# Designed miniproteins, single chains, continued (3): the designs that were tried, part 103

Each design is a single chain, and the fold is of that chain. pLDDT is the mean over its residues in the fold that is shown.

## One batch from the design tools (miniprotein)

Design m11793
Fold by ESMFold2-Fast:
Structure m11793 (fold): chain A 57 residues (1-57)
Amino acid sequence: TEKLRELEERVRAYLRAHPDASLEEAVEYARELAKELGLSDAVGRVVAVLVYDEVHK
């Protein structure tokens, strides 16, 4: 969905801007952003984990 893509892109941008951010910080950021976009907390957490893993390969 458009909102899911927006969440993923904005979480990725956040992590690129904050390369020292922890997984916990990424999850909190994604959770709050998911709420703003009308997505569930669970979706925010999953996206944060996946994007964090991609960025920190």
Scores: mean pLDDT 82

Design m11794
Fold by ESMFold2-Fast:
Structure m11794 (fold): chain A 58 residues (1-58)
Amino acid sequence: GDQFIDNLLKEIEKKLSSLSVDQLKEALKIVEDVLKENPSEIAKKALDLAKKQLSKKE
C-alpha cells in the first residue's frame, strides 16, 4: 500500500495498544463515527485494530 497509509495505521496501532480499556472504548466510538461519515478501508482497518486491542485487554 501507500507508505503514508501504512505508517498511519502503525501509529494508530501503537496508540491503541497503549490505551486503557475505557480509552479503547472511546477510540472505538470515534472510529465508528468516522466510518459512518467517511466509509474507507483505512477507517475499517483502524476499527479492526481497535477491536483487536480491546479483546486482548478485556
Scores: mean pLDDT 75

Design m11795
Fold by ESMFold2-Fast:
Structure m11795 (fold): chain A 110 residues (1-110)
Amino acid sequence: AIPDVTAATAEEVAELGIRVARDYREHLAESSLPDVWGVALGPPGAAPTVILLAESPEGAEVGAERLVAIAESHGFEVVYTKREPGIVAYALEGADGARVAAVGVQAPAP
């Protein structure tokens, strides 16, 4: 049921990010985890990049890890991780050399 991120358009990557945010919100009701309030996308034509926006650093990390888990279910592996206060970024590579990225950012809700 999850789209193949290697062949995804920017719109399909957006839908995947929205679905991850929706699934994350369902877990918040059960686990008291911080809220994911937004999704931003990288430009089309390069490796797909999904950015999750959360009110807390923990929400940003969990949101990004859910995108990583979805990408790993499609044969991607984490090749790069960067962690800074309020930001976590993962770059992933498939067996064919295709690249995707997942980023969590702490930002105040509007």
Scores: mean pLDDT 63

Design m11796
Fold by ESMFold2-Fast:
Structure m11796 (fold): chain A 118 residues (1-118)
Amino acid sequence: GPPPPRVFEGLGLGAESGVAARDTVREIGRILGYPEEKIDELAARVRNGVDAVRIIKELAKESGYEIKLVREETVEVDGRKLHIVEFELLDANGKVVGRLTVVSDDEAEVEEIKKIIE
């Protein structure tokens, strides 16, 4: 049967955002069936969540998958505003094969990510 959808979190948040962004590119690349050497090359180009989302969109397009915005929310945690944006990765038959959650305290980063996915 088809693999279950996977959830990815933590893009663009805090000092470790680059690590989370690179890990997300690696996981999506594996789901899309890319060879490990290409995944390593792509992940090495990722500095932040914006870089990751650009690469993920291009990989999805090349593989015949679609990325769809499904949720956008702003929450306050300990006096800090966090922007949460959730995307689904859809195969050629419209089946959800992955989910990507972006959490960022930078509204400009979130707006850039949304423009890339549109």
Scores: mean pLDDT 73

Design m11797
Fold by ESMFold2-Fast:
Structure m11797 (fold): chain A 80 residues (1-80)
Amino acid sequence: NLELLEEARKNASSVEKLKELLEYLKKNASEEVVRSALGAAALEAIENKNVETLEYLLEIAKEEKDEDMARVLEGALKNR
């Protein structure tokens, strides 16, 4: 869903709003949708060099055992 991905990107500037969105999606959406929203937020955070959001998303990726996303986020954090 493009609207959910766009909302995830918008909320990448705010860890608090992103947490609310991801908690909502975990309860109401499939794992695939949650992973897609996580990816969209990660791309926006990488583009904007938002360290706080990158660190938060890395935590979530590790909790969900998304090894590919965790690797991308760790790379972004190291290349500051």
Scores: mean pLDDT 76

Design m11798
Fold by ESMFold2-Fast:
Structure m11798 (fold): chain A 85 residues (1-85)
Amino acid sequence: SMARELAERARRLREEAKRLIDEAARKNQQYKDLLAKLPESEKAGTGAKTREEAKELGNQMLELSQRATDLLREARALERELAAL
């Protein structure tokens, strides 16, 4: 049925969004770990490299969060269509 198809598609989009959110959370932990090591990296002369790695993780987290937001928006649209049936 159309209702079953819409519900299943919305569920899959929410599951994919959750996977992206979980990946972003893991990268956020790596980001925090890098920032915690920054004072040691600066003393060792590798502070610029640590900052660049942190920046890249930050960019990856933003991309994952945006993708998750887009998937959740699509899931909500399908859920609204389901509610209108």
Scores: mean pLDDT 90

Design m11799
Fold by ESMFold2-Fast:
Structure m11799 (fold): chain A 87 residues (1-87)
Amino acid sequence: MALEEALEVGEETIRLAEETARKATSPGEKATARGLADQAREVIEEAERASETPDAEQINREYLEKLRRLLEAARALGASVERQLAS
């Protein structure tokens, strides 16, 4: 179900963003990573609230797409931080 998938993607996004914030040495990269984790938490809360509405399935698909975009951003930032650490 779209809500279950959204929760899984959101949890992965939060995990990756928090890991990136821990590994990043730049204050700006740490702030960006924390921002991605916070955005993912907000979208999860919105998706859970929407799950009680008649249009929940369609709305949860939209939240799933938002979380997938946040996951992509977190992965890109994580890869950038890992490249800096591999120097």
Scores: mean pLDDT 81

Design m11800
Fold by ESMFold2-Fast:
Structure m11800 (fold): chain A 110 residues (1-110)
Amino acid sequence: MASVEQLRETALRLARALAEIPGVEAVGLALRSDASEEELAEMTKAILEAAREAGLRAMATGHRAPGAKTVLSVAVVAADPAKQAEIVERARAIAEELTTPELEVVVVPL
């Protein structure tokens, strides 16, 4: 399972990279982990703080999944709907680079 520190570091790197993409209006972050409810709350807070630190409008949720690998899912909202697909493709490339054996980073559609 990824630690809170690993999640914060990965979320900050993800958020900073996403903030560099022109036309990103907001991000939705969803964490899936086998962590306890208390640990999941701390992890969810850490990823939300990381996104806000990077200057993104963000929402974050956490879901407990016993026995599952830790997954950070990102939904990216474009300011211009016509650019949604382009922004999602850029976000997917960033997510793939940040994925590790302990933590999968995936971009999900809206």
Scores: mean pLDDT 82

Design m11801
Fold by ESMFold2-Fast:
Parts: C-alpha cells; structure tokens; sequence
Structure m11801 (fold): chain A 73 residues (1-73)
C-alpha cells in the first residue's frame, strides 16, 4: 500500500478508528523528526503524523489492521 505522510505544525491530528499506534517519539528538532518518519515508513507504518508542541516535535506512527472481514448480507 502507498505510504501516507502528514505533517501538522502547531496543531493536533485527529485520527479515525481502525489505526493502531505502533510508535511514538518526541524529538527536539524538525531534522530528527524527518529521520524518525523515514524509519517508521521503512518499518511499514501506514500513517505517520508530526505535531509541534512548544520546542518539541511529537512523531506518531500508526498501522491499519484490516483483520475484520467484509460484511455479508
């Protein structure tokens, strides 16, 4: 599946149900945040979000779990 990358500076990203948080890291610089994003994408994250909080960047990686079969009937 194609990787999804979202960058949000100074705002929270709202998530929908069906995503599992697989990693969360707080870093001191935007450059470190970019490296973390690349690592998380390499690990097969389906969605990566960045949020800037004060002098810190919070990077969160999510994986979609499609373990639910399609509804019949």
Amino acid sequence: APARLLTVVGAALALVDGYELIAEKTVDSEEEAQRVIEELNARGADLVAIEKEGDKYVVRAYRRDPSRPPRET
Scores: mean pLDDT 64

Design m11802
Fold by ESMFold2-Fast:
Structure m11802 (fold): chain A 58 residues (1-58)
Amino acid sequence: DENKEYVKKYLMEKYGISEEEAEEAVEFALGVLKGLKMPETKENLLKYAELYVTGEKV
């Protein structure tokens, strides 16, 4: 999944997290998108994966 790999690399580069932690963030984002019935686009995955990593309640 090209979009998943892009988001993983982005999170690792921006936040300095491990590949394992980036995978957890992407899996969290996928779960959110499936629950909300939203498309698994790069933008949607990045939004929710980044929220998971930062712990910010937006």
Scores: mean pLDDT 79

Design m11803
Fold by ESMFold2-Fast:
Structure m11803 (fold): chain A 62 residues (1-62)
Amino acid sequence: MKKLAIAKEDYEAKTPEELSIKKGELLLVLEEVDENYVLAYNPKTGEEGLVPKEILEILEEF
């Protein structure tokens, strides 16, 4: 199930697998990878990567 989420805070990628995001950006959550991370897509930049679940607020599931 895909979800829309918003970044609650800025995050800088620490590895090539992670996604850098800015507070207030909308992300599409593609899948939950583990208990701490999701695979997310940023439609504004076209980039995809891992982000911590704790910095995201889920807005909508579909």
Scores: mean pLDDT 79

Design m11804
Fold by ESMFold2-Fast:
Structure m11804 (fold): chain A 76 residues (1-76)
Amino acid sequence: DEKALELIKKGEEAREKGLEAFEKGDYDKAVEYYEKAIAYYSEAAKLAKTEELKERALKNEIEASVLLLEAIVKKM
């Protein structure tokens, strides 16, 4: 299950970059990074061999989706 864990890690890195962009007021870049994080977490959930890891990936995907929505609202 190392591949799913690596994808979760990449999602976490993308989320962190999104948060950095959001803090700087670069909401366009924040949206791009949050979308990347969601994509990584979604792939991790599909590849996860255990229910626990799948649930972790799905929860991270939901959290990143909330951050994405907040960044989109800031662009409006």
Scores: mean pLDDT 88

Design m11805
Fold by ESMFold2-Fast:
Structure m11805 (fold): chain A 62 residues (1-62)
Amino acid sequence: SLEKGLAEAYQAGADIARAGNGVIDGTKLREEAEKVAAKYGIPLSLMLIAAAQGAIDAIKAM
């Protein structure tokens, strides 16, 4: 579902930001977004936005 894909991409982005101590690995962010996009049949652009938002929100909470 779209909701599951958005939540999974968001969480992946947050996890990447936390693992990097606030430094976002853009290659990993794109790779995880591509995996979620393929898994749920959702456009990559939406998964990239969700993953980027997850990373930003995680950094703000640090």
Scores: mean pLDDT 87

Design m11806
Fold by ESMFold2-Fast:
Structure m11806 (fold): chain A 82 residues (1-82)
Amino acid sequence: ALDDLAKGVEALRAGNYEEAIKYFEEAIKKDPNNASAYYFLGLAYDKMGEYDKAIEWYKKAIDIDPSNLMAKRALKEAEEKK
């Protein structure tokens, strides 16, 4: 849900990546087509250095919303870190 997404973003900004992941996963379970939730889930893994997982989630965000330029930029940057 949007409220779970907002809580996840707050946790992400605070550096609480594991908490952020849980909120984004909950948002995805409530709305599997929420491209933003997949993007932020990827961003949380990216900040943890889990680039392979980040790439998978960025690709899912782009698959749902091909106009998500933030996810496209993040995917390119994560691929360069591998």
Scores: mean pLDDT 85

Design m11807
Fold by ESMFold2-Fast:
Structure m11807 (fold): chain A 119 residues (1-119)
Amino acid sequence: ALEIARELAAARGLVPLVVPLDEARAILEPYGITETTRYLVLLVRPEHAAGATPEQVLRAFVRTLLRPTPVAVEEVSAAERERLGISDLRVVGLDPADEEGWRAFAEEARRLLAEEAAK
């Protein structure tokens, strides 16, 4: 299930973070996450994966980007998705070329980490 997400992330220079839907659903419901989806994978730059929990990264992603982009999920054939066990996998991320989006995400992630450290 994770192998295709890892390969898609690597091709784009990103790191896949797996977020359980139970923890992510309320945050990402406006983006059409269904109850039949078992996993959500965020594609983030390596510097944004270090030192943060997947939930903190997800909150920063939603607050900053609000533009989750399906990463080539539709390019994987139905037979291959079934063979790889990814029928219930949703992959979202920013376009790697969207420097403005990545800058805004980094700023919000830094803010959320500072808030957590202040507790």
Scores: mean pLDDT 54

Design m11808
Fold by ESMFold2-Fast:
Structure m11808 (fold): chain A 60 residues (1-60)
Amino acid sequence: SLEELEKRIKELIEEAKELDEKMKTASPEEREKILEKLREISREIRRLVEEMKALREALA
């Protein structure tokens, strides 16, 4: 549902904010791991946004 997609997107954005904050005090090894997770989150958000757009168009 649209509500579930919106909730998941918000959760991913919040997770990305927490990881960005951790980046400020992270070691070089930790930074690499955080960057990889941020890339994964970015890809997932893009997928969910496109799915949400398709659902909105189908419901219009």
Scores: mean pLDDT 84

Design m11809
Fold by ESMFold2-Fast:
Structure m11809 (fold): chain A 82 residues (1-82)
Amino acid sequence: KIFRITIEVSNKSAEETAKLLTEFLEEHGFKVLDVKILSENKVEIIVEAPESVSKEELKELIERYLKLEGIEIKSLEVEELS
């Protein structure tokens, strides 16, 4: 499965958010295919996940991780591409 993750945060740069999320996702068995900095606080990440992973599970995983890191989420969208 391929997912597009679009996230906007208020208290961290897009570059730092992208780095933290990339490291986290790779540690959890996801393959990061692409990272795009959309603005100062907004990033897009394309990941490959096992077929068993749902969009809802991936979104929840990311939300929990960012809350643990003290990152305030303005918006988080997860879209299944394939």
Scores: mean pLDDT 85

Design m11810
Fold by ESMFold2-Fast:
Structure m11810 (fold): chain A 56 residues (1-56)
Amino acid sequence: RAEAWRREAEEARRLAEELREEAKKLEKIDPRKAAILYAAAGILEAAAAFYEELAK
C-alpha cells in the first residue's frame, strides 16, 4: 500500500522530537527561538497525522 506515507509520518515525528530537544536547550538562552522551534514541531506532528491518513 502507501508504505511511503507511513515512513513520511515517522520521519516527521522524529524531526518534531529533535526540534523539541533543541528548543529545550534554547529555553535558557533564547526563549523566543525556543518558542518558534516548538511551533515548528507542532506543525510537523500535524503533517505526520496527515501522512497517516494518506497511508490508510
Scores: mean pLDDT 81

Design m11811
Fold by ESMFold2-Fast:
Structure m11811 (fold): chain A 57 residues (1-57)
Amino acid sequence: LDEEIERTRKMFEEGIAELEAERKASTDPRTQAALDRMIESLRAAGERVLAELEKKK
């Protein structure tokens, strides 16, 4: 379970980092706002999934 939790956390962290890099590379405020929403959504989903995995311990 700890290995699964760490693997899942890394997966979400990598996804978020990729979106953050794209946000920093973007010069369009509309695109930046959309990426900010996607990052927030992905963080919320990650917290939910990790909490469920912790319950299985």
Scores: mean pLDDT 80

Design m11812
Fold by ESMFold2-Fast:
Structure m11812 (fold): chain A 111 residues (1-111)
Amino acid sequence: MADELLEKAAEVIEELRRRLQAGTLTPEEYDKLIDEAASLVAKAAAERLGVPVTPEMIQAARDALRAILEGDGARLEELYRSATPEQKAAIDEVFRAVSLAQERELERRRA
């Protein structure tokens, strides 16, 4: 289910953001969590489109997620502009997952 995949991706992204802020993340753990989140959002995009997930979709999600986490807006715009329709769908799911992660962070801080 695309929405369940996106919720899982948001949980991984929330953990990534929290651990980056705390300085508790090794380069290997960073790469692992990026790859996990990217795979989940690419699968969600593929499910919405009714197509198999492709390596290109996973790579687009990975690159977009890194650009967002690193604050590289120019790179993110370039990635989206040059993307195929399938890659754009994966990047759109990255934006959704990041927004959900931010909402989860705000609710946790209120609790």
Scores: mean pLDDT 84

Design m11813
Fold by ESMFold2-Fast:
Structure m11813 (fold): chain A 79 residues (1-79)
Amino acid sequence: LSVEEVGEAAKEAIRAVADAGLMDPETAERFIKELDDAVKAGASAEEIARVIAKMLSTLDEAGRQAFVDALQAAVDARR
């Protein structure tokens, strides 16, 4: 996957976690914007991973599991 595809998959996963009630919608939109801005700025895969790690640190165990499951589904849809 390209950095852009990883960014899109991560944004879809964040929306899925918010839709499940496991993340505040305003927090989700903030991280989605941060990912979008990072991709537009030419961020590396490691820089995108740091944004994701920061987002994951705001979630409980259920939210982290939901994100991992949603991210895997979004990645698989792009293969």
Scores: mean pLDDT 82

Design m11814
Fold by ESMFold2-Fast:
Structure m11814 (fold): chain A 70 residues (1-70)
Amino acid sequence: SLDLSDEALRAVIEGAVLYAIAKNTGNEELKKLADEYFKIADDVEAGKITPEEARERLEKLREEANKIVS
């Protein structure tokens, strides 16, 4: 099994939830945000960003998701 860092695992889980909502509602903006979550997971696992940078990016995406669903 692929061993994911905590930040990558969080990004995948949150991205998957957001993707499921996007699919069920047809909301393309939520789908784009889900894709950004998956990109963060890929980038941290590839060593392109630090876990700390991944955390900051996740916080920003959560704020954007909240704006769309609020």
Scores: mean pLDDT 81

Design m11815
Fold by ESMFold2-Fast:
Structure m11815 (fold): chain A 68 residues (1-68)
Amino acid sequence: MTAKATVEATYDEERGLWVATATAPEAGLTVTASAPTPLDAIRQAVAKLKEAAAKKGVKVDVPPLSAP
């Protein structure tokens, strides 16, 4: 089974951090990660999502990163 993943990053002004949410709804997986940069937050969220998916025996298809 291959689940399509979506990744969204938003800036949390209260914490001064970027919060990335990676979701694979077909696998019922949602993970979040925080980092000082949007790219690092996205990378951490993607890594956590892949690890969670591997534990469930699911492969995730992650879209290309658009952050510089």
Scores: mean pLDDT 77

Design m11816
Fold by ESMFold2-Fast:
Order: sequence, then C-alpha cells, then structure tokens
Structure m11816 (fold): chain A 74 residues (1-74)
Amino acid sequence: PLSDEEKIEQQVASFEAMLREFLESDGARLTPAQLRELLEGFRRWALSQVPEHLRPRMEPRLEAVVRRLLAEYG
C-alpha cells in the first residue's frame, strides 16, 4: 500500500496537472487577480478534501503549486 506521503504527492501532482490543463485552455484569459482568486479557492477546497491529520503536510505542497502556477500563468 502507498504511504501517506506517497498519497499526498500523487494527489498534489494530480491537482497540478488538472489546473495546468485548465489554464492552458479555458483559463488562459484570466486576469492576474482572477487567477490568484481561483488558485487560492482551489487550495482551500483541496485541503478540505484530505484528512485533518494530513493537512499540515499537504498545505506547503499546495502553496508551492499555487506559487509556481502564478509565476507561469500570471
């Protein structure tokens, strides 16, 4: 079975891939403010989908994804 760390890494990678696909298509015309709002909303939602005890480990991973996508698409 996968460890909690491996499950977190797979989930984060899945979220990033989904967001990139959106941003390269329908999301390509978002303003920087709209992009930030979308990514922050997604980060909060994604954290709510994981068990409470894994959220402290998931949060820095999602923050890194948000920062990276803002740098690339904002």
Scores: mean pLDDT 80

Design m11817
Fold by ESMFold2-Fast:
Structure m11817 (fold): chain A 96 residues (1-96)
Amino acid sequence: SAEELRERAEKLYEEGLEAIKKGDIEKALEKVDELLRLGEEAFRRGELELAEEIYRKALELAKEALKAAETKEQILRAIGLILRAIGLLLDVELAK
């Protein structure tokens, strides 16, 4: 359901922020990818407002991961996820 997707997104976002606090940037980046996949599920179901909400959470988490990134690989992965989230947000706008 839409409510279950929202609850899962909130949990993933919180887990990602906690991972950043602990210095586990790899785990935070994994949570961004999981958020983007949940947003895509919401988009496929026609839940455009929910998809936008989830993609915005993914974007914010990716930006926080970028700020905390310590290696070139982490920086590049975070940038890639930011760009993907922006592209998916544009897809939502075009579907309105």
Scores: mean pLDDT 91

Design m11818
Fold by ESMFold2-Fast:
Structure m11818 (fold): chain A 80 residues (1-80)
Amino acid sequence: TREELLKEQEKIEEEFEKKLEEILKIEDKEKRQKELIKLFLEAWKAGALKVAEKILELLEKEGSKEFLEELKKRLAELLS
């Protein structure tokens, strides 16, 4: 049912939001950025698109050009 699908989607999004909160507690910027990229790829693959978009926005605000280029490359691999 539509309701079951929506609840399933909400559970997936909530699980990734919790993982995102844990990553944001990492004080080491380089480690935090690497974990954000990994979480973005996992969220995208799982269909947690809302969390994926939020992570992308965080990486754009905090990330270097090198991390953004790597993220674009990884995203292109997922779409191919």
Scores: mean pLDDT 76

Design m11819
Fold by ESMFold2-Fast:
Structure m11819 (fold): chain A 73 residues (1-73)
Amino acid sequence: SVKDELFELMVEALRRVGEIVDELLEKIAEAKKIEDPEEKEKAIEEAKEEAEKKAKELTEEMKKELEEIEKKS
């Protein structure tokens, strides 16, 4: 059923968003342990940039999966 496939895709998307958020929070927590203010700021910025990149890649991947489900209906 297309409805079941869409629900499964949505659940998988939410799971992967959670992973991106968890990884970001973990990297920020590690960055907070850095005593050098410049290295700390750089680590935080790198963590944010990586999370944004992963979120964009996930969005593109989910759009492609959605289009494939729609084409099979």
Scores: mean pLDDT 85

Design m11820
Fold by ESMFold2-Fast:
Structure m11820 (fold): chain A 86 residues (1-86)
Amino acid sequence: MVKEVEELAEEIIKATELKLENEDNPTVVTAQSIRRIGAELDIERILKQTKDEEERKKIEEIKKKTEEKIEELKREYERKKEEEER
């Protein structure tokens, strides 16, 4: 269960990276947005099914770290884009 959430978190990160790298390609942006939403919904479903408090805490920590990584990726992308548009 926790390992499945870690794999879903990696998919969310990869989907976000591909979406940012292909911002000008609407097909890629749409496909990666769907992928990310699907993975986020799967994590929420797993969390609702998880009865072990320690396992729930680990899932919540993975969710928090994933959101922090996504925000970091967005900041790095904005920084690089500003440098390229110079």
Scores: mean pLDDT 80

Design m11821
Fold by ESMFold2-Fast:
Structure m11821 (fold): chain A 56 residues (1-56)
Amino acid sequence: MYIQVTVAQAAGESLAALLAKTTAAANALAAALGGSILLSGVDAAAQTAGAIIDVP
């Protein structure tokens, strides 16, 4: 199954910092669930970052 993690950009936060923060959260969740990260990225227009985790 797929789980999506989405994080909104904080005031003064760079998109690179947002992606790093989101990736760290997704890695922690994937490790807890025995899954793997398939995709991560940023949406500059929406000021969000997300990751997709595949859980068996």
Scores: mean pLDDT 79

Design m11822
Fold by ESMFold2-Fast:
Structure m11822 (fold): chain A 74 residues (1-74)
Amino acid sequence: EVRELPPEEQAALDAFSRGVIRRVKPVVDAVPELTPENGLAISRAGVEAARQFAAELEAKTGVRLDVYPAPAPP
């Protein structure tokens, strides 16, 4: 569990987290107009990135994070 991190380790973890965010950012930035098709693509990319971030955070710190309910869309 994460209680106190030295600045060097904190910077490394932050870099990993930003790596996940960078996966979603280009998809969002590349969409000039929000359409149903683009909205679904962005949502899927966001959910996937959040899941990867949560899994990585759990592996690194033992803390579980679930930011999306993952509903059944149809």
Scores: mean pLDDT 60

Design m11823
Fold by ESMFold2-Fast:
Structure m11823 (fold): chain A 65 residues (1-65)
Amino acid sequence: VFEELKARIDEVLARAPELTVQQLKDELSELSLEFAKHDSQLTPEQRAELIARLRELQAVLEEKE
């Protein structure tokens, strides 16, 4: 679960410069829902890492306007 979520977030982060604002919003929304769905299965360290990655993605979105 953690490795799969991490890989998906990293994939979207890698593609983020190429995505439109709407596409990035949609991806971030889906990833946030998936994270929330599996949150109870994660260790505190894993949760912190995924949250940090989602925040990085949010920062890219904010830079795109």
Scores: mean pLDDT 77

Design m11824
Fold by ESMFold2-Fast:
Structure m11824 (fold): chain A 95 residues (1-95)
Amino acid sequence: SELDLVEFRLTMILSGIYLLGKKYNKKVAELAEEMSKALHNKDVEKFEEIAKKLIEEIEEVIEKEKNPFIKENLKIEKEDLERVIKEYKKLVEKE
């Protein structure tokens, strides 16, 4: 279904953020893992709460990050994450 495809896309994006965070920022990795667990458990309220925290943490890391490779990857992942979250919320509101 369309919801299954969006959940898959979210899982892939969060996996990428988790791997990047695991090497370079532990808090980003922890929040990505928590968000993935909330998604798997279909806990929409917790998913939205953690999503807000993850985006805020990524924004802080982007501002402080001096490594251009990490900074650019975080910007791309943040933009992809925000886009797919909006799609997920629209689909969940239909059920």
Scores: mean pLDDT 83

Design m11825
Fold by ESMFold2-Fast:
Order: sequence, then C-alpha cells, then structure tokens
Structure m11825 (fold): chain A 61 residues (1-61)
Amino acid sequence: MSREEVKEKLRERYAGTGLTDADIEAAVRVAEGLRKALGLPESYLLPLAEVFADAEVLAKR
C-alpha cells in the first residue's frame, strides 16, 4: 500500500471525527518517519498512521 493510499484510507476512516487534511498528513508523516527509523516494511505504515490519527482525535476532545 502506497503512502497516498494510506492517506486516502485515513480520510475515509476518520471522516466526521474533526480531523483535518493537515492532521491526516501529519499522522502519515510521523508514521512514515517512525517506520523508516525502525526498519519496518511498508505494510506497517497504515497501522502506525492510525495510532497517530487516534491520538490526534483524542487531543481534539
């Protein structure tokens, strides 16, 4: 799954949660950085980005 596909899936999954496109881009960016730092395969990008997106939803509460 590409970075752009991950970003689109986050837009779909987090629709109506109050997350902006900038929040989704930030979650994917942080996840990509962590994935590369840990040497994880590309398949980990989506689950890592979801962790950061979930944290952002909680922070906006």
Scores: mean pLDDT 82

Design m11826
Fold by ESMFold2-Fast:
Structure m11826 (fold): chain A 68 residues (1-68)
Amino acid sequence: MSILEEGLRKAEELIKEGRYEEAKRVAESVAQLADLLRDQGHNPERMAEIRERALELVREAEELLRKK
């Protein structure tokens, strides 16, 4: 749980630093891990929330990469 929230925070910091491709990779990793943990029965509602936040960060990083 903590590791997923740390991943979200790291992706947000990478976006602030202009490291958009790295931010996208980190956010994608968080989304994939949240999906895996949900499928294994680890707090499905919380995992869904984390997944949606991670996908938002992926979209933000992708949009910023396209503007470059």
Scores: mean pLDDT 82

Design m11827
Fold by ESMFold2-Fast:
Structure m11827 (fold): chain A 70 residues (1-70)
Amino acid sequence: MKEKIENLKKAIEAVFRGEPEKALEYLRKAGVDEETLKEFEQLLKNIDDPEAREKALDILSKKINEVKKQ
């Protein structure tokens, strides 16, 4: 649980830093499912687009909240 939240936070940091490869690496370490990873990969292709970046951060925030409830 703690490691999952830590990796999700590191993924958020990587998105803010414009590091798509690092963001995907941390999401995989967090145990995020393949479908969500593919969706995230598509958003990260447009990491310079503020809208895509905002959607990526929204997904991460929702995943962190889901983990905290467990």
Scores: mean pLDDT 76

Design m11828
Fold by ESMFold2-Fast:
Structure m11828 (fold): chain A 67 residues (1-67)
Amino acid sequence: MDETLYIRFPNVEQLNAAKPDLEQMLKEGASLEEIVKKAEEYGGTLLAIAPGPRQVVLIAGDEEVVL
């Protein structure tokens, strides 16, 4: 099922470090559970899973990036 993940990082540096891996995993069809696990390796915390398009929203401070 298509779902949108919302993941918060402690700072922009961790978000930027995670972004390339998460974007590649999303493009390669990795499960959202696998994407969450990878984000946690960069200090990411899952905030919410919502029905919607297959997307990952990365949040750090006031910065928001949609993959």
Scores: mean pLDDT 84

Design m11829
Fold by ESMFold2-Fast:
Structure m11829 (fold): chain A 65 residues (1-65)
Amino acid sequence: SLDEALAQARVDVEELIRGARESVRAGKNPATVYTAAGVLLAASGQPEHLPEVDRAIEEAAREKA
């Protein structure tokens, strides 16, 4: 069913946060990482988790600076 397909398409928020931190630490532009994460969260029906990703990106960017 569509609901089952959407459930399987859901992103693991903890893995997304970890991946976002590592991408920023590896030198990826924070704004690009934020945009990509936002698109993935919106597509998976999880936009409420975007502030958590934003905080993780900001923390990683401060560590890199």
Scores: mean pLDDT 79

